Designed miniproteins, single chains, continued (2). Designs and how they scored, part 105

Each design is a single chain, and the fold is of that chain. pLDDT is the mean over its residues in the fold that is shown.

## One batch from the design tools (miniprotein)

Design m7659
Fold by ESMFold2-Fast:
Structure m7659 (fold): chain A 100 residues (1-100)
Amino acid sequence: SAAREALAKLAAAMRAHLSDRIDALAQSIRDNLTPADQPLLDALRELFPDASDAELLTLLGLLLQVYFDIPSPAIDELSEAEREALRAFFAEHFPELSSL
């Protein structure tokens, strides 16, 4: 799917641009997690079964940045079509935030 391809590219960009910061970024996301985040984390785990928890949490944070148009070096590698696919994926798996 377009979302899976865009997520794979985002994960590659995360590793390329944020590798030294993944653990710190994941901890920040973990400290702010709510039960409403669980379906999105479950969907990310199903798509990336071999990814670490820190990588999945960092991807969740990057998806939030894409959804709210917050700039990031990892996101700057994505086309507008890929960003739109990621926003749709986020809205599908996190409807509570998509209402904001």
Scores: mean pLDDT 78

Design m7660
Fold by ESMFold2-Fast:
Structure m7660 (fold): chain A 74 residues (1-74)
Amino acid sequence: MPSPREMLDRAKALFEKHKDVFEKKSPSTLKSIEKALKEAERLYREGADPSRVRLQVGTVESMILMQLWLIKKE
């Protein structure tokens, strides 16, 4: 079971890996994902429950993957 920090780091890595695609194809989507990621990081920093942090990070990861799928599809 990965720690909340490991999950957050993975989400950040996923975002950085695909950031250029979002920046070029959908700048508005980039801003939305960045805001959601900042909220996840804020929850982690403020000492929220690990389960809540994991849920927020999972939401960010899902958002990134869904938007990538939409960009690639049309």
Scores: mean pLDDT 80

Design m7661
Fold by ESMFold2-Fast:
Structure m7661 (fold): chain A 81 residues (1-81)
Amino acid sequence: MSRMERARARGRELGRRLNGLSDEERLAAITEALREMYAEGASDREILAFVLATLESVPAEERDRVAALISEAAREVLAEQ
């Protein structure tokens, strides 16, 4: 499996797990996944593929909320480096 396919698979899995979680729990889960990907040396393309797959895997009505949480998580992770 390519690194891009792995990034998308990771995003789909995360998006499914975010169902039923609070916004605080969602932020924590997203932040952890992003930290791991950056630590593994993921490219910007792999991060984008992961983000898009995560958004596609949550209900449409939750996508704007999850996108805002992803932006917050990304700011936190980048500030730690």
Scores: mean pLDDT 86

Design m7662
Fold by ESMFold2-Fast:
Structure m7662 (fold): chain A 64 residues (1-64)
Amino acid sequence: SSEELLEKGLRAVELGNSTTAANAVYFLVQQGDIEGAEEVIRYAEEKGNLEAAEAMRQSKRLAE
């Protein structure tokens, strides 16, 4: 579900797992949860992990 993917993405950001977070963003977009995908990206930006956030934005673009 989109909710499960969102929770997984947010947790991946907390753990510093950029690959898992980027994958979660990709599947959130594929399920139509653009808002959830943006929430994961913004959370990475808030944590100061700009490199991970950029990787996630690339995953979002690829899923669109």
Scores: mean pLDDT 84

Design m7663
Fold by ESMFold2-Fast:
Structure m7663 (fold): chain A 66 residues (1-66)
Amino acid sequence: SLESEVNQEMLERRKAGEEVTAEDVYLELAKRKGLQDAIELVNKAKTADPEERAKLLREAQDLLFG
């Protein structure tokens, strides 16, 4: 699946010593699905405080998987 492909790519990047965040995973998935609203939510989450970050990532998850 698309999700499996993205997860495998991110795992390979982590094995290579790259820093990969949850935002990086969701952003790649959102881009591949063409979901502009999810892209915007993930980008906002990168600079948000922890409470707002959790809200934004949850909204992005709902768009990506709901």
Scores: mean pLDDT 81

Design m7664
Fold by ESMFold2-Fast:
Structure m7664 (fold): chain A 85 residues (1-85)
Amino acid sequence: MTPEELRKQANEYFKKGEYKKAADLYGEAAVKSEDPAERIRDYINAAKAYDKAGDHINAVAWRLLAVGEAIEAGDLSYLPDIIAA
């Protein structure tokens, strides 16, 4: 699946309350994304989904990945979204 297809499936599972499945799919989309901006958003969405699933350890891990990618990309405008995730 393409990153876009993975995000669409993740959004569908999130909408159905299947948060762990959504988180796993957002994470897979991030790994397959070539665009740093898309990767950062996928990391943020994975973190939000893990928090909704009650998996706060994985939520923190994905937020740290988002911070690292934002720093590497030189775009700290993502920090408020990452902190809120």
Scores: mean pLDDT 83

Design m7665
Fold by ESMFold2-Fast:
Structure m7665 (fold): chain A 66 residues (1-66)
Amino acid sequence: MTEEELEAFRKEMIEEMLKNGVSKEDAERIAGAMVRAVREGLVTKEQALEAGKKTSKVIAEDEKAR
């Protein structure tokens, strides 16, 4: 996975999270963590995408429920 692919992936993650109502700060932090995990080989790109989308939705909905 190239640096350009990681940058594109990060941008897509942030946009998806913002659409789900996650704050900019949280979206950037979560996207950064997912990109780092993929870079270090801890998770696949597919797992990171799924986890990021699910986590962002849960955070946004849980914040609204409080």
Scores: mean pLDDT 74

Design m7666
Fold by ESMFold2-Fast:
Structure m7666 (fold): chain A 84 residues (1-84)
Amino acid sequence: SHMEKLKEEVEKRLAEMRARVRELIDLGKQNPKVAPAAVRAGEAVHRAEIAYNTGSVEDAYKTVKEAQAEVDRAEGEARRLLAQ
């Protein structure tokens, strides 16, 4: 069903974002300037996981997209900081 496909997409995106956040957290341990961005990305993914577990699939999908944007921003910040 459409709802099952949305659930699978949300779960896939959450798994991908968890892996990316793990890498950012590890970078933040080695470079303290990256740590705030890693924390924000992790908190955004955590909020998306809560939305998936407690809310509608549509709300979860929206929150997952917002978390994706935050992870993208954090990775961009990390790249900028590490290029210095």
Scores: mean pLDDT 86

Design m7667
Fold by ESMFold2-Fast:
Structure m7667 (fold): chain A 70 residues (1-70)
Amino acid sequence: MDPIAEEDKELVAESAKRIYENYKAGKATDEQIIAAGYAARQVPEAMKKAGLTDEEIEELIRKADEIIAA
């Protein structure tokens, strides 16, 4: 996969955080969860800076992998 540009890392992390909030509310689509899982693998430090915990980041990765494997 192409690497995420340095200047986009914060925007990607904020988008992933919004997707996680929607996921917890039962509003996220499978496509959005996959995108957030990709972000969690590529920019975990930016996601932590945005306010996500290690547990929440791991949950996004796991859920994205489950959707891809289905």
Scores: mean pLDDT 79

Design m7668
Fold by ESMFold2-Fast:
Structure m7668 (fold): chain A 72 residues (1-72)
Amino acid sequence: KEREERIERVRKTRAELEAQGLDSPEALDAWAKTQTDPEKIRDLALLSTAYALRQIGDEVDKEIEERKKLEE
């Protein structure tokens, strides 16, 4: 299935990028802009977004806990 193929491709690309130290949204976005393959660019954009969402999630959780301490 296309979904399974994409997942495996993204998994391999992620491992390669992590080995190169490209494990942040900024680094992935910058590297993706040097690529000429549109499909690879889309896969990298998805990875970059996932990392950004994880960072935002962690920051939001921290802020929520801080607010709870202030309100309680």
Scores: mean pLDDT 63

Design m7669
Fold by ESMFold2-Fast:
Structure m7669 (fold): chain A 71 residues (1-71)
Amino acid sequence: SLQEKIDELLERAYARYEALRAEHPDLPWDQLVMRVARELLDEADKYNLPQDEKDILLRRFAERVRADRAA
């Protein structure tokens, strides 16, 4: 389903963010987020996700990163 694809994309994006953060711990978080967000949007485009769903996906990703930073 569309929701399953969105959830899968979010999990992959967050795994990618965690990997990049581990590889480059001194890089600014916003730079890492921007890189992963671009990759995430490219993947979403392959599935023809509507703009509204892309906006929600980016927001969910950003919220998860923000929670990680607060920990």
Scores: mean pLDDT 82

Design m7670
Fold by ESMFold2-Fast:
Formats: structure tokens, sequence, C-alpha cells
Structure m7670 (fold): chain A 92 residues (1-92)
């Protein structure tokens, strides 16, 4: 179910955020790319969620490349909120 996928997303995202905060810039980019790959596989049957994950992941990578660490963190928080809101919409 989509609720089970959301629970898996939250668990994986918690681990990802912890690793992200302790990693170098180059490692952070690789972490976001691998996390995006895993999330797109998890949500392959839900194109709206896949789109949000893609857009935010690309924005996070761009922010890191520009040296905008605060912007990257804000996008991580915004993505988590948007995923939650989209899951609520898909359950209606």
Amino acid sequence: SIEEKLEKYLELNKEFVKEFLTSSENEQIKLVEEWKKKMLELFKDYPELAEVITLYSEGIIESIKKGDRIGALMLLLAMSSEVYLLVKQLLK
C-alpha cells in the first residue's frame, strides 16, 4: 500500500539525512543520487511522488554544487512535507 511505502520512505530518509549531515560535499552528491534512485524504485507506481522526489533531489544537488548548504537542508525539509501531503491526497 502507499502507506507502507511512506513508512519505508520515512525510515530510509532518516538514515539518509544522518549520513548527509556527516558527509563531504562530493559524498553528499553521491548520497542524494543513490537515495533518489532508491526512492524512484519505491514510488515507481506513483508518478506524482516520483516527480516530487526527482525535482527536490535535483534541487538539493544544485544547491550543494553552488555551496548553498542551508538551501540544500531547506529543500530536504520541504521534500518531506510535500511527500506527506501528496500521500494524503492519494489516500482520498
Scores: mean pLDDT 82

Design m7671
Fold by ESMFold2-Fast:
Structure m7671 (fold): chain A 74 residues (1-74)
Amino acid sequence: MPSLEEILEELERRLLRIYLDYQETGDRAAAEKALAEVRAWAEEQAARYPPEDRETLLAVLEHGVAAFRALMAA
């Protein structure tokens, strides 16, 4: 089972890939779909961890998604 740190690193890699794709294409609909897929993946991973670690992972996810949406709105 991967560590919480490894899952957080994978979350950052997935968000970075979506960001780079968005910078190249400008396709907001594709970016939003990809963000929803990352959320679903992160929620599935979080279910494998104790509640404290799960809340940490979900908080990092929400922060990353909010930062990304703010970037798309700028």
Scores: mean pLDDT 81

Design m7672
Fold by ESMFold2-Fast:
Structure m7672 (fold): chain A 70 residues (1-70)
Amino acid sequence: SEEFKEFEKYYKKLVSKAPDMSVDELKKALEEFEEYAKKIMPKLSKKEQIFVESSLGLLQMYVSVKERAS
């Protein structure tokens, strides 16, 4: 779907920038990304929804690890 392609593009950009972001910047970016994901979820297939949920989980884990390291 078009919504899923836009999600993949957003996710790819965020992941590429994440290593260079501060914990506070990353938390803000994650919050915005979670809001975006929530808005598109009803328009996605079940398989696409699982991918979105997995992507959010990985980013949440990354934030937690980076926060613990600071």
Scores: mean pLDDT 84

Design m7673
Fold by ESMFold2-Fast:
Structure m7673 (fold): chain A 61 residues (1-61)
Amino acid sequence: GALALDEAQEARLLEINRVVREALEVMTPEQLGEAINAFLAANPDASVEELRAFLEAKIAA
């Protein structure tokens, strides 16, 4: 079922979903998973916003 999220949480979730889709246009799911795993290993307390910025930088590179 759908989660009841506030507007800010919903917007962040949609941003992450969009960035993941954009990343999958330029890399494989395996490459995306490895990139996320490496980022989280280096930044274990990373926020959703920091992860989004990392993925956007990966797409731009």
Scores: mean pLDDT 73

Design m7674
Fold by ESMFold2-Fast:
Structure m7674 (fold): chain A 99 residues (1-99)
Amino acid sequence: EEEEKKKKIEKTLKEIEKLLEEVIEKSGGGAKEIAEKLLTYVEYLKKLDLKEQEEALKELLQGIDDALEKMENSSRPLSEEEKVLKELLQKLKEIIEKV
């Protein structure tokens, strides 16, 4: 059902955008920089067709999973900045998985 997929993706992109805007407003340093880059990427995704959006979100989810796995397997404790990034990535994963 293309219409249902389109609505789910539109909702997902809006939720991602809102989360990234909140992180940009409330955070500094590397978390803000990554959120700004991801927000630019989401604006790009909005211009793609439905199939390209689905593929891009799947790739983004895989990248998030890989990043989170590397953080969990780190031989050193995470810095405060890395903890903020981990929380952002976990929230993004939960939003994307709902599509």
Scores: mean pLDDT 81

Design m7675
Fold by ESMFold2-Fast:
Structure m7675 (fold): chain A 110 residues (1-110)
Amino acid sequence: NALEYNEKAKKALENGNYEEALKYLQLAVGTYILEENYDGAVNVVINFLKEFKKQNLTLPDSVFNFISDFIKLLIAIGQVDNAQKVFNELKNLFPSQDLSSIENDLNTAK
């Protein structure tokens, strides 16, 4: 259940357990993707980034790599507008992150 995994991810994040939070985020996103609910997957990721920003000023590499892979997956399956939405939130919330690889993939997906 994607909703259950999302709630577990949020609870782990609130407790400072970033490894567990990422694990449950990955399970929630994967479940939404299998259901072809791409809007649900995007909303879960954006909400996770917003909650993470409230608690920490920088993304761990593991979280950044997952978000990068998720954006590239959205591009690969034709969800370019959703990929752009996640990219814009990531850029706004974490402006110090090097997003050049993701930006290049978005520019070539047109």
Scores: mean pLDDT 85

Design m7676
Fold by ESMFold2-Fast:
Structure m7676 (fold): chain A 64 residues (1-64)
Amino acid sequence: PDADIAAITAEYQTLNTQMTTLQNQQNTAINNGNTVTANNLNNQINKIQHQMDDLTRRAVELWG
């Protein structure tokens, strides 16, 4: 149903924006030599990536 796909797409876009922000913050931390902050941001990026992967799987199930 189009409504379910639209909802998943909107959630994916929100997560993608969050991931981009975290990646930019991680690059800044790496450039500043802040290894602790960079590692913490990497863990957050991995969590968002898993959420995006779950949404992609759900979208594929709805299209099939």
Scores: mean pLDDT 84

Design m7677
Fold by ESMFold2-Fast:
Structure m7677 (fold): chain A 94 residues (1-94)
Amino acid sequence: SQREKVIREALEYLSTLRVSQATVDQARAEAAAATDPEKVFFEGEIALGMMYIKEALGIEPKDEEIRKVLVMILVNGSEEERAELEKILAKNLE
């Protein structure tokens, strides 16, 4: 599905990045407060696309873009996909 594809791509991209504890904490708070999973997914997909464009240009992604991608996985991911995110964060936390 499109959801599974986007979340898989997001998990793979996040595995290449260092993420700050502050960004993770903000993403968890936003995910817990989220009331519109479809809007969260749309914003996360756009943020992921912007991150890929920036990578092609040699520009580092912004914390806001990383946060939106994290929120998308936390809100729209399966239990297994969220568990994979936790493993990635354990290795890549700044």
Scores: mean pLDDT 86

Design m7678
Fold by ESMFold2-Fast:
Structure m7678 (fold): chain A 95 residues (1-95)
Amino acid sequence: SAEIQELLLEAEITLGIARLVYGVYELLKSKGKVTPEDVEWAIAQLRAQRDQLRAIRDQLRSLPDATDADIARVDAMIAELDAMIARLEAELASL
C-alpha cells in the first residue's frame, strides 16, 4: 500500500508539472508572445510528463495490491495530458 501511495503521489506531481507548463503556454498565448518554437518546446515537455505517467501506470500494474481504481486514476491523468498535447499540436499546425 505504501508503494501504491508513493506512485500515485508521483503521478499527481507529474500532472501538476504538466498543468503548469500548459498554464504558462496559455498565459504567453493570451499576451501574443508565443512562437512555433515555444509550442514545440511545450509539446516536448508534455510528452515527457506523459511518458512518466505511462511508466508509473506500468509500475502500478506490476503491484499485486493495485486496484482497477488506482489504474483508472492514472489513465485519467494520461487522458488529460493527451488532450493538452492534441490542443498544442493543433495550434502548431495553424502557425
Scores: mean pLDDT 90

Design m7679
Fold by ESMFold2-Fast:
Structure m7679 (fold): chain A 103 residues (1-103)
Amino acid sequence: SVRNVLEELYKEDPDVAEFYGLSLGRSAAKAGDYDRAIEYYEMVIELLGEDNSLAWRNLGDVYAQQGDLQQAIDYYRHSISLNPDNSIARSNLDRVQQQLAEQ
Protein backbone atom coordinates (compact mmCIF):
# COMPACT_ATOMS: atom_id res chain seq x y z
CA SER A 1 0.00 0.00 0.00
CA VAL A 2 1.03 3.64 -0.44
CA ARG A 3 0.99 4.11 3.37
CA ASN A 4 3.50 1.25 3.81
CA VAL A 5 5.82 2.77 1.16
CA LEU A 6 5.59 6.22 2.83
CA GLU A 7 6.32 4.71 6.28
CA GLU A 8 9.39 2.84 4.94
CA LEU A 9 10.65 5.97 3.13
CA TYR A 10 10.12 8.04 6.31
CA LYS A 11 12.43 5.66 8.25
CA GLU A 12 15.19 6.30 5.67
CA ASP A 13 14.66 10.02 4.93
CA PRO A 14 11.62 12.14 5.91
CA ASP A 15 12.30 14.57 3.02
CA VAL A 16 12.11 11.69 0.50
CA ALA A 17 8.84 10.52 2.12
CA GLU A 18 7.42 14.08 1.84
CA PHE A 19 8.46 14.39 -1.84
CA TYR A 20 6.96 10.98 -2.70
CA GLY A 21 3.67 11.54 -0.83
CA LEU A 22 3.12 15.05 -2.22
CA SER A 23 4.02 13.83 -5.75
CA LEU A 24 1.44 11.01 -5.52
CA GLY A 25 -1.17 13.51 -4.29
CA ARG A 26 -0.46 15.93 -7.15
CA SER A 27 -0.56 13.06 -9.68
CA ALA A 28 -3.96 11.91 -8.34
CA ALA A 29 -5.30 15.50 -8.44
CA LYS A 30 -4.05 15.94 -12.04
CA ALA A 31 -5.94 12.73 -12.97
CA GLY A 32 -9.11 14.19 -11.34
CA ASP A 33 -9.01 11.68 -8.46
CA TYR A 34 -9.50 14.33 -5.77
CA ASP A 35 -10.50 11.90 -2.99
CA ARG A 36 -7.23 9.95 -3.50
CA ALA A 37 -5.23 13.20 -3.62
CA ILE A 38 -6.76 14.26 -0.27
CA GLU A 39 -5.92 10.83 1.24
CA TYR A 40 -2.26 11.15 0.17
CA TYR A 41 -1.91 14.71 1.54
CA GLU A 42 -3.56 13.61 4.81
CA MET A 43 -1.06 10.70 5.02
CA VAL A 44 1.80 13.22 4.63
CA ILE A 45 0.33 15.41 7.42
CA GLU A 46 -0.19 12.36 9.69
CA LEU A 47 3.34 10.99 9.09
CA LEU A 48 5.43 14.21 8.85
CA GLY A 49 3.35 16.49 11.12
CA GLU A 50 0.56 19.07 11.01
CA ASP A 51 3.20 21.82 10.47
CA ASN A 52 3.88 20.58 6.91
CA SER A 53 3.08 23.81 5.00
CA LEU A 54 3.39 22.15 1.55
CA ALA A 55 0.76 19.48 2.32
CA TRP A 56 -1.73 22.14 3.51
CA ARG A 57 -1.11 24.20 0.33
CA ASN A 58 -1.74 21.10 -1.82
CA LEU A 59 -5.01 20.44 0.10
CA GLY A 60 -5.99 24.04 -0.77
CA ASP A 61 -5.27 23.31 -4.45
CA VAL A 62 -7.48 20.17 -4.45
CA TYR A 63 -10.42 21.91 -2.75
CA ALA A 64 -10.11 24.86 -5.18
CA GLN A 65 -10.20 22.40 -8.12
CA GLN A 66 -13.38 20.83 -6.64
CA GLY A 67 -14.95 24.33 -6.40
CA ASP A 68 -14.88 24.46 -2.58
CA LEU A 69 -13.27 27.89 -2.61
CA GLN A 70 -13.88 28.72 1.07
CA GLN A 71 -12.16 25.50 2.24
CA ALA A 72 -9.31 26.21 -0.22
CA ILE A 73 -8.88 29.71 1.29
CA ASP A 74 -8.79 28.24 4.83
CA TYR A 75 -6.10 25.68 3.85
CA TYR A 76 -3.98 28.31 2.00
CA ARG A 77 -4.17 30.63 5.03
CA HIS A 78 -3.08 27.75 7.28
CA SER A 79 -0.16 26.94 4.91
CA ILE A 80 0.92 30.63 4.93
CA SER A 81 0.68 30.80 8.76
CA LEU A 82 3.15 27.85 8.93
CA ASN A 83 5.46 29.31 6.25
CA PRO A 84 4.95 33.05 5.46
CA ASP A 85 7.65 32.82 2.73
CA ASN A 86 5.44 30.44 0.71
CA SER A 87 4.89 32.69 -2.34
CA ILE A 88 2.99 29.92 -4.20
CA ALA A 89 0.39 29.58 -1.41
CA ARG A 90 -0.04 33.39 -1.33
CA SER A 91 -0.43 33.56 -5.14
CA ASN A 92 -2.97 30.71 -5.07
CA LEU A 93 -4.87 32.37 -2.18
CA ASP A 94 -5.14 35.64 -4.17
CA ARG A 95 -6.43 33.74 -7.24
CA VAL A 96 -9.06 31.78 -5.25
CA GLN A 97 -10.22 34.91 -3.34
CA GLN A 98 -10.71 36.70 -6.68
CA GLN A 99 -12.63 33.68 -8.07
CA LEU A 100 -14.90 33.60 -4.98
CA ALA A 101 -15.60 37.37 -5.28
CA GLU A 102 -16.69 36.86 -8.94
CA GLN A 103 -19.35 34.26 -7.97
Scores: mean pLDDT 87

Design m7680
Fold by ESMFold2-Fast:
Structure m7680 (fold): chain A 92 residues (1-92)
Amino acid sequence: MEEFRERLIEKVKEAAELYKKDPSQKEKARNLLIDAAVEAASYAVYLENQGKEEEAKRLRDAFLEAVRKYLDPETAEEIGKLFDEAYEELKK
């Protein structure tokens, strides 16, 4: 669990670096964040199926906090909505 969370935060940092490196990389950075959100949502569903609802919530909170910290609050809100959409779709 900690390993997955750490890798997820690394992907957020990588996306943030791409945002600042080159304007042409912004679309790639956004796609990396979307992929990270879907991956995080999938793992959150897995955790809930294991009876670990608090762990799933902490994963979501940690992921979005990383987006807020390394990018901005507006991006975190947008990515949070994508996480929630993927989560609901994967749950059913």
Scores: mean pLDDT 80

Design m7681
Fold by ESMFold2-Fast:
Structure m7681 (fold): chain A 80 residues (1-80)
Amino acid sequence: SMAEQRARLEELVARGRKIEDEYAKLWKETGDFDVLLRRLVVGSMIGVLEWAIRNNAPVPQELLDQEERALKEDEAEIKK
């Protein structure tokens, strides 16, 4: 349903913003450009999802599945 997609979008945005904040902190501490690049990639995608929420735009399921996998990988990397 659209309500289920909206809830998923909001969850992915919240997770992505948390990841972006963690990468920003790591970048400030380490100066590692790979961390900065990961932050920019996450921020860009979350910006698209936030745009979709504000404009009630449907997002392809494949894109949501891909982003969820990407966020899980980022969460795993941050925990290392």
Scores: mean pLDDT 86

Design m7682
Fold by ESMFold2-Fast:
Structure m7682 (fold): chain A 56 residues (1-56)
Amino acid sequence: MEEVEGDLGRFDSAEELYEAAAKATGNPDLARQFAEGRATPEQAVEIAKALADAGV
């Protein structure tokens, strides 16, 4: 990959972000905290890693 969109900021709503994160991590509780803006930086990194591993 040279330089492509690698940002998670494309989701239209917290629901879209929640569904993507829940599917990638398999952890709905973690995903909801992130979508609601209540996740810690460590949790955000976990979600980002899971999404990247899933090919997003």
Scores: mean pLDDT 68

Design m7683
Fold by ESMFold2-Fast:
Structure m7683 (fold): chain A 67 residues (1-67)
Amino acid sequence: KERELMRRAVELANLSPKSRELALKLIDEGKTAEEVIEALRKIDPNDALSFELAYAVEVAIERNKAR
């Protein structure tokens, strides 16, 4: 479920191609959202922030659906 939320966050965040490929690779490797954010921050801090915000939005949507 967290992996699905992270994949949705990648699409929502509109990341650069390099950041998108890295994020998807790490998600497939089973990395946590925090680990993905740290990896993205090393290549583009703006992409890292976009992903973090998108992930927070997807988590909020999922919590509202579970209610």
Scores: mean pLDDT 82

Design m7684
Fold by ESMFold2-Fast:
Structure m7684 (fold): chain A 84 residues (1-84)
Amino acid sequence: MEFLELLQRRVDAAEALYREALRSAPPESRRLLDAAVGSLRDTANFLLTASSSPSQDLVDLGQQLLARADALEAEFRAREAAAA
């Protein structure tokens, strides 16, 4: 239970950083995005590499976090392109 709560807090913190990135001007917006995406990718990599035989639930969670990080980066790039 506590481990999943800590993971959820990390995800919530990354989402908060992304919301701050959307409200910030360059170069701060890019730094906040990189912090959010990096946090999600680091958490995912930990879940995927903490065991030589991770459970399917941990693999699925890790893949979901990687997909979320990619989605945030793609959304931010689309917003930058629309602003240009």
Scores: mean pLDDT 80

Design m7685
Fold by ESMFold2-Fast:
Structure m7685 (fold): chain A 85 residues (1-85)
Amino acid sequence: GQTLVTVNVVDVNTGKVFTYEATLVTGETWTLTFQDGYEITSVKKLSGPSGVTASIDKKNRTLTITNNGGSGEATFEVNVKVLPP
């Protein structure tokens, strides 16, 4: 199967939203790496097939989305914040 994945990255300091999209076929992964000074606070699945999953590695500032088996569309919301200096 093939799933169009939409990730809405919410900057909690500014309220700005940045949207990223990728098409994942079954077995594919998509990794988003955030810049130094950012912290991923949460990820939430808003919609989509149960086989499309997301995981966070806070230490490496990465979000990984995997299509384990799904077709259609999936949407995730990721909250990030800027760490104090």
Scores: mean pLDDT 84

Design m7686
Fold by ESMFold2-Fast:
Structure m7686 (fold): chain A 100 residues (1-100)
Amino acid sequence: APLSKEEIFELHKEFAEELARLVREHMDEFSPEAQARLEALLEEIERIIREIEENGPTDEKLRELLRALGRLEQLVYEHGTPEMQEEVARLSKEYRERLA
C-alpha cells in the first residue's frame, strides 16, 4: 500500500533522530575533520526537518532530506568504528523495510 507524504516524513524523521543520537553519542571517536562535517550535516538535517514541519512535506523536500540522510550514513561508513558502521547498517535496514 502506498504511504502518504506525512507517513514517509515521519519514517525519515525517526531514522534521522536515531542516526543523530548514534553520531552524537560517539562524536569523540571521530577525527576533528569528520566531527566538523558531521556537525554541519546534523544541523542541515535539523533545518530540513524544521522546514517540513512548518510547511508540510513535499516530494522535493523529502528527496532533500533523503539525500542528507544518505550523506550522514556515508560519513559514518567512511569514518566511524566497525561497531558504529554495524549499528548504522541495522538502522538503515529497519528504516528501508518500513518504507517498503
Scores: mean pLDDT 88

Design m7687
Fold by ESMFold2-Fast:
Formats: C-alpha cells, sequence, structure tokens
Structure m7687 (fold): chain A 87 residues (1-87)
C-alpha cells in the first residue's frame, strides 16, 4: 500500500516535470505520458483505492495535458477515459 502510493507520487511529480520542461521532444513527452497511463492501469489492479483517493491530482494532471498542444489527443483521451472509470 505505502509503496504503491510512493510510486504514484513519483509518477505524478515526474510527469508534471516533463510537461513543464522544454528539454523534452514532443515524442519523448508523449512516450512519458503513455508510460504514466500504463503505470496508473497497473496500480489500479493492485490498489484502486490509492488512485481514487488521488483523483483530484489525476484531474489536475489531465488539465495540464489538455492545455499542452504537444501532447497527442489520443493520450489525453486515454487518461480522461481512465479517470472517468474511477468515478
Amino acid sequence: MKDLQEALNRGLEDMKKILESNEYSDEEKNEAARRFVGLLKQLYKYAPEVLKSNLPKLKELLKLMEADPRIEQSVVDELKAFIESLE
């Protein structure tokens, strides 16, 4: 439980840093976003309660990704669908 919360916290911090950085290419940002959605799906299998308790942080990240024109719409749609599945 604690280790899964720590994994989610690290993933959120890393993803936010990547989105806010100008050092990453469009491809690298989208690859990181896809890997992060994969992490969320894995965490859901083991600790769905951890994701549900962090839903506001996930919604904040979704808003940041929706505002970033460098992130592919397919990635935004996948994260949005995942967040909706938690409600």
Scores: mean pLDDT 82

Design m7688
Fold by ESMFold2-Fast:
Structure m7688 (fold): chain A 100 residues (1-100)
Amino acid sequence: SMEERLLKLAEEQLAKLTSPTLRAWGERFVAELKEGIELIKQGKTQEGLAKSTVALMDLSMLVFAEEILDKETLDALPDTPAGLSRAFDLAVKKWFEELK
């Protein structure tokens, strides 16, 4: 089913996270994906799709940060929404530097 494929994709992305802080955030986003799927099953299709899409995008963002940033930088980030935002900002800056 579509739900099984989305969960499998999320599990594969989560498995790429080796930083404890990023993995904890990844587990939260997988939980949000499960909530989105439940909304779809309840007939709340638009709300469920929006929540599931955001959760998958956030999980992909964590994988991007894990691949681009060093482990010491990632492990030093606070387990807060501000820390998550900082991880993304640092990853995007490093990505632009490596495109030169």
Scores: mean pLDDT 82

Design m7689
Fold by ESMFold2-Fast:
Order: structure tokens, then C-alpha cells, then sequence
Structure m7689 (fold): chain A 109 residues (1-109)
């Protein structure tokens, strides 16, 4: 599966789940938003670990970083955050970050 096919499938998947694809993020913007989401969830240390692992030259540590991003995204969705960051990996080990929005955010009040 190509990177473009992976992005197209991710967009279609998120739309079916009641999520809206907003934009593809550059790494700097994605890392900033990941930290902000982590702070809102009181999971800042997990967010920092995810970023550190994603910047590691070891492919296994990068896979661990992607799992931590998935954990943060699930926590954000469960906490009723309106927007969060997801990460996708291509077959050539290229990582892309996407901003997604909840069409009907859960009320946590």
C-alpha cells in the first residue's frame, strides 16, 4: 500500500467513524499538538515519550512511538476532546501526522 493510498483509506475510515479529516501536519506542528493534547489529558510524560521514540533511529522504537500516539488519540476521544492527532506509517517507514476532528464531540461536563 502506498503512502497516498494509506492516507486516502485513513480519511475514509475517519469519516465513517464520525471523525473529520482536517489536514496533514508537518512534524514540528504535530509534535506541538501532541504535547498540547497530552497536557489536556494529564498525560504529558506519555506524549513526550511518544515524540522521543518517533525521533529514534531504531524502527522498533518508532513503532512503540506510534502505539503511544494511538493511546493518546484513544484517550483524547474518550475524554471528549474535539480535535487530536493521529499518525500513520507507510511501507517505507515514512510517518505522516493527521489532524482529525470529532463531528459530534462527547460532552464531558
Amino acid sequence: MTLEESIALAKAFYERQGLEFVEELDRETAEKLILEVGKKLNMEDLAKQAIEKLNDPDPQKRIEGLRLIRTLANAALNAGLPEFVVAIRSADDEIKFLRVRVKKPLEIK
Scores: mean pLDDT 75

Design m7690
Fold by ESMFold2-Fast:
Structure m7690 (fold): chain A 110 residues (1-110)
Amino acid sequence: MSDIQVMFEAISTTDKYLSPEQRAALGARISSLSDDLAGDVVGVLSRVITTLNENGKLTDEEVEGIIAGLRSRFALSDEEVAALRERLRNLDIAGFAELLMAVAERQDAA
């Protein structure tokens, strides 16, 4: 099974975070990325969804851990970091995924 299939399997247990249409659109966009960036995006999204499935929430420490991981893998502005942090704290997982995909697509195009 591909890493993308593993991610969708994990997300399918939490329909409240992403709709089936959002998952399909996200999967198509991830499939257009380089293998390294696709793996990084899948890894981050799997971590977020797994933490939410296990704990029902993200603590400030978990949010900062996710942001630190993102900063090590992606070229992020301070504004993008602030937006990602706000979306995670508000459990706007769809908005978080959308911004992460936009960053990954920009980095892949460079």
Scores: mean pLDDT 76

Design m7691
Fold by ESMFold2-Fast:
Structure m7691 (fold): chain A 84 residues (1-84)
Amino acid sequence: SAEEHLAELKALLDQAKEALRAGDFARAEALMRQIEAHLQEHASEFTPEQMAELQKAVAELQRVAREALAAAFPDLEFAEVPAP
């Protein structure tokens, strides 16, 4: 059911956030691939309300990813800033 697929997606999103906060980027990448596959298969089954809830959860994951990346690789953001 759509409710079951939404619950599974939320669980994967929570696991991805936890992996990112732990600095386990390999696990986070694997979880993100699972989220993408699940979305491709089941997104059409969701109501507008369920989709809005999912979009909010994805936005939070993106925020956590930016924070985790900045914390784990502070030099990457500064070293990769183009100074042409």
Scores: mean pLDDT 77

Design m7692
Fold by ESMFold2-Fast:
Structure m7692 (fold): chain A 74 residues (1-74)
Amino acid sequence: MSIWEILEEEIKKNNITDEKVEKAILGAVLRYEHAVARGEDGLAAALAYIDAAPLSEEQKALAREVVLRVIEKH
């Protein structure tokens, strides 16, 4: 199963309907893939992207949890 299929399932499972949170999660997973392709720390890149996103602390915590689960299942 692709990382993007896992991502779609986790978004549905966590009932993520806020476009800003969804975009932050999508962007974080994209940064993960790009960093890994370059031999860099993918997890660090994904988490840094979420921390820099214009989200509330609660939204950042939710986004981090979803991204970690997606990476673990991939």
Scores: mean pLDDT 83

